# Designed miniproteins, single chains: the designs that were tried, part 85

Each design is a single chain, and the fold is of that chain. pLDDT is the mean over its residues in the fold that is shown.

## One batch from the design tools (miniprotein)

Design m2943
Fold by ESMFold2-Fast:
Formats: structure tokens, sequence, C-alpha cells
Structure m2943 (fold): chain A 61 residues (1-61)
């Protein structure tokens, strides 16, 4: 697995754990937290793919 794939997988896991631990939190608030995290901690070249992966997890849950 590439470093990009590992980062995206970790972000997807983080989103699932955040939603499961905070069931009263709105999906929009979770997305806002994840967008801020990605902008600060994910390399710019992977940010779009990371956001798409995170948004897909939120929509599927």
Amino acid sequence: MSEEEKIIENLEKMVRELLESNPSMSRENVLHIMRDFIAKHVPEEWQEKALEAVEKVIEEM
C-alpha cells in the first residue's frame, strides 16, 4: 500500500470512529472537522482524494 493509500485509509478510520463515538454530532460538523484536519495535515496533492474518500464514508454511514 502506498503512503497516500495509508493516509486515506487512516482518515476513513478516523471518520468512522468520530461518527461512532459522537452519534449526536451532525454530519456537516464531522465534515467540517475533517476538512480542517486534511487542510492542515495532508499534503496538498492528496487533499482532494482524501476529502472525496471522507465525504463518501460520511454519506455511506
Scores: mean pLDDT 80

Design m2944
Fold by ESMFold2-Fast:
Structure m2944 (fold): chain A 81 residues (1-81)
Amino acid sequence: MSDEERVELYIGIAAQEVYELTGDRALAEEIRRRALEAARKAREQGASLEEVMDAAFATIAEAVERATGERLEIRVHKPAP
């Protein structure tokens, strides 16, 4: 699986959780779109996979907080060395 596919998968999972929490498909789709756009911009600037993921999840958290008044805590498990 490519790094781009992995980023899209994790963003999709986060958007699905927003949909499950709110029941609002349009909101979940907007948040997914914004996160993918943030990831695309970071990638175009030569950011690492980790930086691309951080940019996407920061965008999701901000969008959810703005829309719902609640901050979404997205936990991505990084394997410890």
Scores: mean pLDDT 73

Design m2945
Fold by ESMFold2-Fast:
Structure m2945 (fold): chain A 78 residues (1-78)
Amino acid sequence: GSAAAGAAEALAASLRENPDMTPEQVEKALRDAAKKLGLPVPEGSPLDLARYFAELARKAGHPEAAEDLLREVQRIEA
């Protein structure tokens, strides 16, 4: 529940602190976070992985954490 929201917030903060992070590094960070939470990792782009984490955060009652993560990943993939 709240662990997914905490992971989304931590990932968003990490991406903000590392604005030159590549899409490959973003994908690795998202996959590593999913592994730590024991979550199945869907196939797809970094944005697909971020959307999966965002959905979990929203379901946990933390839509702001979801929006922050999506914004940071979209910025890097743009």
Scores: mean pLDDT 75

Design m2946
Fold by ESMFold2-Fast:
Structure m2946 (fold): chain A 94 residues (1-94)
Amino acid sequence: PLPPGSEVDEKLKEINEEFVEKVEEIMEKVKKAGFEPKVVEEAKAEIEKLIEETVKKLRELRPEWTEEEIEKIREYLKAQVEAKFKKAEEELKK
């Protein structure tokens, strides 16, 4: 499921899957560090850079997308990351 105005595309799916995989790798490092605040902050900065890179790739693939559609995608990616951090932190508490 993609933002309104986009069609399901195997290339878009591939870009999203690559993003998710890289985020999972960063999350594993954070989890192994026991969610040390400085490590979490560095990881979030690395993920923000990854989001910008992913957005650039999406713009190259879909140059017809408006800035508003791109911002919705950026928000979606950020929400996915926040959900993964929350889930991993809850798992650590157990």
Scores: mean pLDDT 75

Design m2947
Fold by ESMFold2-Fast:
Structure m2947 (fold): chain A 81 residues (1-81)
Amino acid sequence: APEPATLTTSNGKVYSGRVVERTDTKVVIQLDEPADLKVGDSVKVTIGGETFYGQVTEVDRERRLVTVDLLSPDALAASRA
């Protein structure tokens, strides 16, 4: 089942959603509400109590899908090493 997630923009705006896809370097979130997000926006993603930092690489406003590339992989790589 998709995991709940929250996405926080650099402006402090918070969106709730669910993880549709997750890899080591990328997450796709379906948001509950339409979001004013743009490609290149820096965001904070919280999934299952873990916080990740990343940059928006794709936005589909009508489907409410946001793709985030995780720009701080050092902590994630250390957890897997």
Scores: mean pLDDT 75

Design m2948
Fold by ESMFold2-Fast:
Structure m2948 (fold): chain A 95 residues (1-95)
Amino acid sequence: SPGQDALAQTLRSAQLALDQLKWMEENNYSDSLIDNVIDYYTGLVRDDTLRAMQLLSPEQRQRLRELTDRFIKAARNRDIEGMEESVREIQELLE
């Protein structure tokens, strides 16, 4: 369905953001470069979330908003475990 396709796209963007942050931290990138990349990828996740929300039920829309807000907060705090948990919960919405 269009809603499931949009959720899958949001999940892919969140996973990409998580993978990029992990890679940059493992390769000792500067804090300023990591912050710029976080800003870029959290923007992408936000945009994909807004698109998905237009195609979802009110209940699914609220849940997706909550999960992506948690993801963005975790990313800005460089909380890899928090990002991984949010990605897992977004994936569960695809059930």
Scores: mean pLDDT 87

Design m2949
Fold by ESMFold2-Fast:
Structure m2949 (fold): chain A 95 residues (1-95)
Amino acid sequence: SAKEVILRLAEKVGKEMKEIAIKAGFDEEELEKELEEQMKKVRELLEKLEKEEPELLEEMAEDARAAEAEFEANREEILARAEAAAEKYKAEKAK
């Protein structure tokens, strides 16, 4: 289903970003709570779109499938860049 494709990608990306943030020294419990709240909002938005804008939801699912394929193909590079960005952000905020 369109909703499931979008949710799967959001959960996958969110989980990977959470792991990078934990390695960068952010609090795991706070990140987990934030991820759960963000995923709840995503689910509510997708349920609204399924009812009000089903054609837009199908288009978003096609974009999500393409984005998921690109993420899987370049996973290590994308995650390495995100990790470097997180470390730089932490260093700048420590000043």
Scores: mean pLDDT 79

Design m2950
Fold by ESMFold2-Fast:
Structure m2950 (fold): chain A 80 residues (1-80)
Amino acid sequence: MSPGEQLPEEELKKLVLEELDVLDVPKDASLEEKYEKFVEIIEKEKERLRKEGDFESVEVLEGVYEPFEKQAKKLIEEEK
């Protein structure tokens, strides 16, 4: 998959919800809690990559997950 490809918003929402739903979090966790966990995982991975000097992978990770983070925030706010 390419981050440059435009996906329909409905498909992006479904993918975000599916990824958040399968995270290693409590079953009673809200979308907000799942999102916070997701962000924590991504930030931790970025720090690990920076520690290893793998800055190219950090940039790729940021590019891939920026749309997901924005979409997740919108979903959380819309459903509250």
Scores: mean pLDDT 71

Design m2951
Fold by ESMFold2-Fast:
Order: sequence, then C-alpha cells, then structure tokens
Structure m2951 (fold): chain A 92 residues (1-92)
Amino acid sequence: EEEKIVEEAVERLEARFGLDPEERELAREVVKAAVELLKEQGLSNSQIKSQLDALIDVLVELARRGEDLRAVLERMLDRIRGNLKLLEEAKK
C-alpha cells in the first residue's frame, strides 16, 4: 500500500520536473518520509494522497520562483526525518 502511494507521487514529481535518476531517488526518499510522518499523524490514504498533491504543487511553485529543486528536497528530507525521530523517541 505505502509502496504504491510513494511510486505514484514520485511519478507525478518526475512528470512535473523531468527528474534525473539522482533527483528521482531523492524525491522517493522525501515522499517515503512524508508518508511515514502523515501516517503517524493518523491520516487516511486518501488524506495522505491529498497532502502529497499539495506538497508537489508547493515544489512546483518554489522551482518556478528560482529555488534549486535538489536543495529544497534535501531540506525537506532533513526536516521530515527530524520530526519522525522526535515522534519515535516520544513513543519510547
């Protein structure tokens, strides 16, 4: 289930940005981390897909304004992973 949601979002990012193989892998990591975080927040699969669509739209707008896509994706990954780690530690 999660794997399919991740692949669909990565395909959408590839369609919007024409990602190279390294950017595609980074995007996959960002989407995987985002799905994990949204599941921890109790969102349904439908809500997760809606949030990923919103995230993709934000990324498109940032790229149009001259932001470096790779740098944006790396910053997002770091922040999401940080939030996931905090949530995991809070449960222990």
Scores: mean pLDDT 80

Design m2952
Fold by ESMFold2-Fast:
Structure m2952 (fold): chain A 86 residues (1-86)
Amino acid sequence: MKEAEEELEKAEEALREAAALEAELRAAIASGKASQEEIEALQREALQKVAEAAEHFRKAVELAPEREEEFRERLEAAVREALAAA
């Protein structure tokens, strides 16, 4: 149980970071002042964080498959919180 919780917490953290980067990317594009290199860097960082979150979520589900729905709901909540803060 503790190992699954730790993996889920890592997935939540990575997903919050990804959501924050996505919000920053959208703001940069909307401003019209960001360089193409800045936009590409934000996109790459966001995709990397999404990949990290997916891997940790996969490990959490492997450790506690009966909690998959709960884990999914928690990741969705983490994304909503991060986007609301932006």
Scores: mean pLDDT 81

Design m2953
Fold by ESMFold2-Fast:
Structure m2953 (fold): chain A 94 residues (1-94)
Amino acid sequence: MEKLIELPPELRELLREAGIEKDVVTLSEVYRAISELIGRLVEEGKLDPENPSLIDVKDTPLGRLVGKDQVTIDELLSAIARKIEEEGKVVEEK
């Protein structure tokens, strides 16, 4: 059963950059948006070719969310999951 999540402001800004302007989204939509944003950074040459797990997120919505200039995909996904757990509200359709 896919849960609807009411996004905190920082995640709403992030999803809006990926073209999602909804305040309530599924977890699948969140991870899809993150994958699209990571893909854009890779196309812009922001991925370190010697350390392809490191992404330059400086001055991006992803960087603002994590508070770092460079992150691994694991660190990024962990930060997003934690933000959803701490500040996101799960909405059940009745």
Scores: mean pLDDT 73

Design m2954
Fold by ESMFold2-Fast:
Structure m2954 (fold): chain A 69 residues (1-69)
Amino acid sequence: MEASRLAYEALSKYVSDETALLQAATLRAAIESGEDPVQLLLDESKRYKSKGKLDLAKLFEEAAKKLEK
């Protein structure tokens, strides 16, 4: 729950579009179904790095670090 909220806030502040908001909602649903929130955030960061979206990748990495404390 916290991880999905951090990801949603990061996406909303950086990329305010329908696709980003839908992706954040999907991430929240996955976390609620029992997926590892830290691993999901790191996987999303890796995907954005492979697409050249380094700013988004960094936001997901920071969210994962905050969740780990």
Scores: mean pLDDT 65

Design m2955
Fold by ESMFold2-Fast:
Structure m2955 (fold): chain A 65 residues (1-65)
Amino acid sequence: MSKLVGLALLTVGLALEAGVDIRARIVGDELVLTSPLRTPAERAVVEEARRHGEELGIKVRVVEE
């Protein structure tokens, strides 16, 4: 399993734990997260995924739904 796939699975797990709607997709070498971004919990999960992505050298792009 690649680091990119690992980050995608981690992000989905964080979203499930927080009870928020976030979808993760891999596009090329980038992780794309799609969410309505309406709650602080949704924004917190996205920011945590971005932080992990920076630490792993993975590009994380966020798209508001």
Scores: mean pLDDT 81

Design m2956
Fold by ESMFold2-Fast:
Formats: C-alpha cells, sequence, structure tokens
Structure m2956 (fold): chain A 80 residues (1-80)
C-alpha cells in the first residue's frame, strides 16, 4: 500500500473506533461484541501504523493516538 492509502486507512479506522464508542455508550452493542470489535480495531490501527513510513507516522500521530484511545475507551466501557 502507498503512504497515501495507509493515511486514508488510519483515518477510516479512527472514525470506525469513534462510531463504535458511540454505539457502546448508547447501549446498542453487547459487551462481548463491543470488546471484540475494539480489539480488532486496535490491532488494525497498530498494524497499519507499523507499515507507514516514519514521516507518515509522525504526520498521522494525533489520528493514530486518537484511534487507539477510542478503542481503549470502548474496551473499558464494554468490560466495565
Amino acid sequence: MSDEELREEIENLREAARELLERVESGELSPLVAASAAGLLRAAIEFTASLMSEEAREEMREVIEEGLELARRTMELALK
């Protein structure tokens, strides 16, 4: 994948994590489904970031950190 494709993927994963957190906060998802999805999103963000150049990772640092934090919060809320 190109750096541009990886940047787009990171942004998409952050948005997916945000949507997942909102659905968990609204009580829409079961704890098991929410925790599983949060774990998968975290793994996907970490893997995608690992494929990025050092420059792209630094440029996308805030997006990566936000995505990971949203996934972490989702996991905490799901497991209570």
Scores: mean pLDDT 84

Design m2957
Fold by ESMFold2-Fast:
Structure m2957 (fold): chain A 59 residues (1-59)
Amino acid sequence: MKKKIEALLAAAENYELAAQQALDFAKRSTDPKRQERALRAAEFAQAKADEYRAKAEAL
């Protein structure tokens, strides 16, 4: 049981890092198209992180 929870939390942390990197890129971008793509990537990664954390807590 612990191994599966740890794997899910590790996946969540990886997606949280990806979300933070994309969000930081969006904040520094002055190109509207580039900013929108980065924001979409950050939102997707954060949603995945939240999904994996919720799944870990449900176990």
Scores: mean pLDDT 83

Design m2958
Fold by ESMFold2-Fast:
Structure m2958 (fold): chain A 66 residues (1-66)
Amino acid sequence: SFEQQIEGLKEGLRLAEEHGDVEMLRWIRDEAERLKAESTDPKIREELEELIREVEEAIRRLEAQA
């Protein structure tokens, strides 16, 4: 389900941030964008928009320190 995929991506975000894995963060962002494009549910789209924002903030933080 979309909910299970979103929860998986949220866990991936947490792990990628712990490990400073910018490549994984970019993959998570791209996957979240794909799921958002495939979803017609407003709640799912809102959750994915928030996840994308959090991932982009994580990428920005890590890249600024590289």
Scores: mean pLDDT 85

Design m2959
Fold by ESMFold2-Fast:
Structure m2959 (fold): chain A 79 residues (1-79)
Amino acid sequence: TAAERLREAARLLEEAARAAEAGDSETAIKLVEQAKELVPGFAEELDAIIELIRAGDLERAARSLRGLAQLLTTFADSL
């Protein structure tokens, strides 16, 4: 269902945030790309976060990933 896709995307973004905090940019980007497949409507926001990771701004990337994960969870709970 749409709610299940949103929750799985949120889980991937939480995992990506932990990877970014650990300095694992490659894993963080891979997880964000997987989330984009589940929520293509958020591709622009997720691409912006990938660019933060590529730029080495891992703290801001992790914060943005957690914020978007919370938004996706809230949206899923509204369906």
Scores: mean pLDDT 89

Design m2960
Fold by ESMFold2-Fast:
Structure m2960 (fold): chain A 59 residues (1-59)
Amino acid sequence: SEEEFDAIRAELFARAKALGLTQEQVVELVNALMEARDAGLTPEQIRALADEKLAELES
């Protein structure tokens, strides 16, 4: 749902800010999540994708 996606996106922004990511990295990450949503991934799959990508950037 749109509300679930908005919640995931808000959590993503908070985590990205905590990690000190650049605006370009945040935009690229959000675009990847929007593409996943448009491809028909579930909110659970989108959240898993966000977690995976954030873990890569944290490391």
Scores: mean pLDDT 79

Design m2961
Fold by ESMFold2-Fast:
Structure m2961 (fold): chain A 67 residues (1-67)
Amino acid sequence: EPPVDNSGKPVERWAFIGSDKDKANLHLFAVSADTLRALLTGEISLEEFEARIGEERAKKLRALPVL
């Protein structure tokens, strides 16, 4: 059940907008909201987060610089 912000953007984009420029990990936040929430609360590691999003989603994020 992914939430959206007031502009209608999914939480993944919200986290991306709030990211620091030098944070590659935060740039990958364009994924499912529940997985993002677990990462932001510190419940999962970055390695677990990457495993959950899969290689295809990571590739999509790199092809589309703004998500």
Scores: mean pLDDT 51

Design m2962
Fold by ESMFold2-Fast:
Structure m2962 (fold): chain A 75 residues (1-75)
Amino acid sequence: DEQKKRDEMAQKIIEETSEIAEKGRAEDPEKFEAKKKEMEKVLKENTEPARSELEKEAYELLAEAAAAEIIEKEK
């Protein structure tokens, strides 16, 4: 079942990225939102559409975690 495997991967992504995303949002909310929007565009161009609500949540958190990492890198 492809969808079951995708949902299991999405759940792992959510678990791994939630804390990173929360930390990034707390450090610099304005810069975080700007970078999040940029990463959401990149993900939309480079990934297939989410097939489940769990995958949608994973994609949102991936964009947020990537934004947090960019903020950290720019220090």
Scores: mean pLDDT 78

Design m2963
Fold by ESMFold2-Fast:
Structure m2963 (fold): chain A 70 residues (1-70)
Amino acid sequence: GAAAEAAAREAREIAERAAAQLTDPELRKQALNTGESAERMALEAKDARGARTAVLVTRHEMERLLAEDA
């Protein structure tokens, strides 16, 4: 549904934005892979809560990767 599609897009955009800021190629690869997995998770979510969880998990992991790169 529209909520799942919006959450999937948001998760992808968060990951791509983080990847663009990462200097380590391996961390950049992890960011993009996490974003792809989260996008799929959001689309497969049974309800809006599951879709939102995918976005929140992506945001948390991107913050961790950016801190690791610094």
Scores: mean pLDDT 84

Design m2964
Fold by ESMFold2-Fast:
Structure m2964 (fold): chain A 60 residues (1-60)
Amino acid sequence: SASLLAELRRLSEIQGTAFIDEQLLREKYSPADQERMLRRMIETLRERLSPEQRAALAAG
């Protein structure tokens, strides 16, 4: 979903990681698989955040 993609983009920016190719994601995976994958990536990235990065995410 657009909401999950926006959250992943924000987390990727905060961590300084390259964003996943949205077109490849849509092309390779069904909508249900896309949502599942995006949620997993978001959770993984959140767990990897520093205290400062977590504060930035919580504030915005």
Scores: mean pLDDT 70

Design m2965
Fold by ESMFold2-Fast:
Structure m2965 (fold): chain A 66 residues (1-66)
Amino acid sequence: RRYSEEQIETFVEYFRKLLEAGVPKRLAVMLAAKESGVELSEEEIERIASQPTEEEAIRLARELLE
């Protein structure tokens, strides 16, 4: 496992809150990673941010961080 369940859930919670606050998706991914202590490559950030829906972005993020 790359990251703990707690860190992954923290990332998801911050990501959802940032999107609800109107933060652009790519910036929301970067800020959620920083707040949760998760390290993401530029490629991983781009892949998550390019997902067509919030739920698909979260699904991919969970897969990458597990």
Scores: mean pLDDT 83

Design m2966
Fold by ESMFold2-Fast:
Structure m2966 (fold): chain A 99 residues (1-99)
Amino acid sequence: VRKILEEGFKKAVESIKDPEIAELVRREGERIVERVVETYKTKGLEEAIRTLASLTTGLNMRFMAMSVEGEITPEQTKEATRAINKAVDEAIEKLKELA
């Protein structure tokens, strides 16, 4: 589980050209990986996938809020959410293969 999540978020960070957005996605990705792996160990795969989806939605909402407040641009928001969503979709597909 950890390896799938870490590889997914690593690819997301590598696809982001803006260094500030890449660093923010890297930091938030590490937190998501830790929480999802903990959920997997304590509650199993189905709850881990649900936790990944929930935390990803929360992160996307945070980027949208930052954009509305003018802290980041709409272009930076689009780059971040696109990279995150692609990484999460690929991770969920690989996690389902473990079931």
Scores: mean pLDDT 81

Design m2967
Fold by ESMFold2-Fast:
Structure m2967 (fold): chain A 72 residues (1-72)
Amino acid sequence: SHTDELVDQLLERGLITEEQKEYILSLPHNARLTALAAAVSEKDPGTAEHYMRLSGATKEEVEEMKKELEKV
């Protein structure tokens, strides 16, 4: 799937962990791109901005999702 392919590419690049991959894929489809943006925001801000545009997520929603990912 589209999201599965993106998650696998980020994992191969070392931008997310396998635990973060499992977490992201457990989310509703609409939340997955927001979670991907959050996961890569520090290491790859350009890709994060791209995912935010695709999902329509706000910066505040991405920051909230970052806090959830930090627990994983």
Scores: mean pLDDT 81

Design m2968
Fold by ESMFold2-Fast:
Structure m2968 (fold): chain A 94 residues (1-94)
Amino acid sequence: SEEIEKLIKELVEELLEEFPEVRKLIEESDNFDTVIGFLDFLNKLVDYVDDEKLKEEFKKLVGKFLSTEDESEQIKILKEIYELVKEGLKKKLL
């Protein structure tokens, strides 16, 4: 999971650069540098966007991530989850 931990750090930095408003949510989150903490943080962003379709797609991808044991597939799904949340934030804030 060292590769996944590194990916999470990179994704969090990218998100903060594009959406400084989410910094407060990170400060209110425990263990956001872990996989579970990162997914919980992204779920808070999904709740902030408050889009039913986004919530449904997010739950589906998280379920797929949790059912996957292959690290390379987990990395792909995690990136898909991140891009989904990022696009939702972009639509909400634009």
Scores: mean pLDDT 79

Design m2969
Fold by ESMFold2-Fast:
Structure m2969 (fold): chain A 69 residues (1-69)
Amino acid sequence: LSREQAEAAVDLLAEMARQGILTPEVTATVLRTLGASEERARRYAPAVLDAVLAGDRDRAVDLILEATR
């Protein structure tokens, strides 16, 4: 996964958050579609969700890149 792809994914998750549909399960599903294993998606989803909700785009990007190694 490239940094540009991770940034696009964070922008998608931020839009889902604005629509009130972003949950840990939805976040984990997005991580799996980006190539994370089920275990890594479940492990990283809460931290990615928290970063997105906090507006910490750089942290969310770094966490997605870590999850999809």
Scores: mean pLDDT 88

Design m2970
Fold by ESMFold2-Fast:
Structure m2970 (fold): chain A 80 residues (1-80)
Amino acid sequence: MDAIMAQIDQLLAQLPADLAQQVRALVDQLVASTDPAEQGALLLQLQRIGQALDDAGDRAGTAAVSRVIGLVIEYLAQRQ
């Protein structure tokens, strides 16, 4: 639970501040949501951010966002 969120915060520290804030807001919305459709839409927004970073050639940012997505999915699975 809190350990996963701490890992997400450490990964976000590797991103530009504006992007880190945007990703964190989506993560907070995902964690607060119990609706699978809302969770799916928020995960797609995170994936779009990762794709935009990849298109820009930001390999480190793409890797950080991909890991954040994986950690969020792990956190959601622990609530089942």
Scores: mean pLDDT 82

Design m2971
Fold by ESMFold2-Fast:
Structure m2971 (fold): chain A 89 residues (1-89)
Amino acid sequence: MKSLEEQREALKKLAEEFGLPVSKVEEFLVLSLVPGITQREIAERLGVSVSTVSALSRKIKEEDLMPLAVELDTERGIEALKEAVEKVF
């Protein structure tokens, strides 16, 4: 299995290949974890074509980037909690 460092490098290469910001490819990975989400819903949310979503989904599976998707989702959860705490206290 690829290390998280190797997965982050693969993600950067995919962003360059598809002409997307790294942040949009990271958002794609996180969205791919949402149960029942369709490729059309991902395309609408990211402002890309369904064909781009289909191609990215294939590349993500080929590169085994699901562990990175989980890591990014966890990082975003922690950031959201920090922001919520800052607003209350």
Scores: mean pLDDT 76

Design m2972
Fold by ESMFold2-Fast:
Structure m2972 (fold): chain A 79 residues (1-79)
Amino acid sequence: SMEKLDELIEKIEEIARKVGSPEAIRLVQRAKQSTDVEERLRYALNAAGTALLDARVRGLPQEIIDELEKLIKELEKMM
């Protein structure tokens, strides 16, 4: 649903800021600005994936990694 996608986008934005990933933040802003649901979903998925990669590279806590993996799985269910 659009409501659930909006909720996931907000969670991704919060986590991208915690990770300190400028590219993930940029991508989540593109998701928020898009009016096409498929485009929003693709930007959100790319934002979460980018944040996950950055979190792994920077050795961030497993809790951050797990939350990003959970968000990615939820987005994939919408594809």
Scores: mean pLDDT 88

Design m2973
Fold by ESMFold2-Fast:
Structure m2973 (fold): chain A 89 residues (1-89)
Amino acid sequence: EEVEKLKKEAEEHKKNMERLKKIYDATQANYDAYQAEADRLAAEDPEGNKAKIDELKRKSDAYQKAMDAVKKGYENQKKRYEELEEKIK
């Protein structure tokens, strides 16, 4: 049945969305941790800690880019899921 195939494809996109959300949450946790450490070092001694703060900010920027990529992937999966659900209705 064509409808059965569409339902299986929708379930696969739903699984992909859940996986991407978990990756996003984990990546955000790393971003938040590096931002918090950079803020702590800046509050303690911004001049003495500049090299470490700059390193942590570069790592945060990399995680921000990773989050943006994962979010785009999630939105693509969500769009396909919604399109398939609409076809099944």
Scores: mean pLDDT 85

Design m2974
Fold by ESMFold2-Fast:
Structure m2974 (fold): chain A 94 residues (1-94)
Amino acid sequence: SAANEEIEKILDELYEKLKPYLSEENAKIFEKTLEKLKEVLKTETDPELARLMVLIFTQEVIDMNPDLSEEQKKEILEEGERAAERIEKILKES
């Protein structure tokens, strides 16, 4: 669906923004998590649950990188919140 394509695009954009905070090894793990999230969101109809899943995905970047500054953690969470809000809106309007 057009909604699924837009959600995949938002998740790909989020991944590219978060990838610089990750080692090469952690980026590969995160990419696998991204693909799983894309598959789950194709069938998820609850906008609030979809939002939560995107925020959990973003939190995993922080959890994988204990050396992140508080400023970097804030930037990561703000990017995740923007993506989550866009996806929630798409699902509410679908």
Scores: mean pLDDT 84

Design m2975
Fold by ESMFold2-Fast:
Structure m2975 (fold): chain A 90 residues (1-90)
Amino acid sequence: AAEERAREVGEAAREAIRRYVELSGLEAPSEEDLETAGQAAAEAYRYLLETDPEAAAELAEALRRAAEAKTAEEAREELARVDELLERAA
């Protein structure tokens, strides 16, 4: 279950970044950059599950909200939340 959830978090991170870029009219990131971001999110999620499960749940939720955002501002707000959680995982 933890491995599957971490994979889903990685996929949500890639979708969140794609959504933000699409809504912002920015240049699309490379597949390599998206893969790196997804792996970082999945690793942070695994770490937070052991140290701060509440933060792990918040990370997953923020990424899903960003991926479902309707405006660039909504996506940016959720991604800022993700950045804070990744900092706490470091």
Scores: mean pLDDT 83

Design m2976
Fold by ESMFold2-Fast:
Structure m2976 (fold): chain A 89 residues (1-89)
Amino acid sequence: SAAKKEAEEAADRVIAKVETGAKKIKDYIEENKLSKEEIEEFLKKLKEKLEEEMKKVEEWAKKNNEPYLLELAKRVAEALLKAVEEAIK
């Protein structure tokens, strides 16, 4: 169905953004020699963006009865945030 395809595409977009984010964060920090304060600001902004995207996925999953995609997206987002925190230590 069109709705199922839209859900899969939305989930793929969230997952792709989260996955690519992990790689780009390390490169960005190294390239720009960010201070601890700048890293904290960047991480906070990233967290806010991930929460915003997650809220969109949650609303979409509830409308289309796709709770599994929401759980998967949450796990990927949590993994990215953890990887970022470990990388900046």
Scores: mean pLDDT 69

Design m2977
Fold by ESMFold2-Fast:
Structure m2977 (fold): chain A 100 residues (1-100)
Amino acid sequence: MPVKYKVTITIRLPADVDPEAAAEEVVKIVEEVAKETPGVLSLEVEVRRDPADPRTVLVTLTVTFESEEAAKEFLEKLTKRLQEFARKHGMSVTVQAERL
């Protein structure tokens, strides 16, 4: 049965890194992972700066999956790619998923 998740990606930036460029690359990774995961039925992406911390960017996904198995596959692929991106660029990234 279709399942819906809210996924919050928290990006913590080093000093002098462009938050807009970092957010754009994270959105590209999200879109690529969604394209590579056949069970993704819909994807909505919202990007916000954290008002409490100017070094923090929040990317919120609202994703509908065909199944819990598709959701698990998407989240595992997304987390791996985001961790590789963060490591390469000296950033930290956390991924939190909540079933709606």
Scores: mean pLDDT 83

Design m2978
Fold by ESMFold2-Fast:
Structure m2978 (fold): chain A 61 residues (1-61)
Amino acid sequence: AADAAENAHVDRLALVEKGRLEATRIAQELADRTGISPEEAQRLIDEMVKRAEAEADAAAA
């Protein structure tokens, strides 16, 4: 029997997986456009996400 906690956990895992797949796709497109390695593109995407989170935090202050 699945309770609300299990449903929330499954939803969280699905969102995390979707987010990772999307980030990888964007990184690959960025690598193709800029000529950098896919690993470097993924690092840039991670940095951009962290910057957006920091900006959101600053805007909420």
Scores: mean pLDDT 71

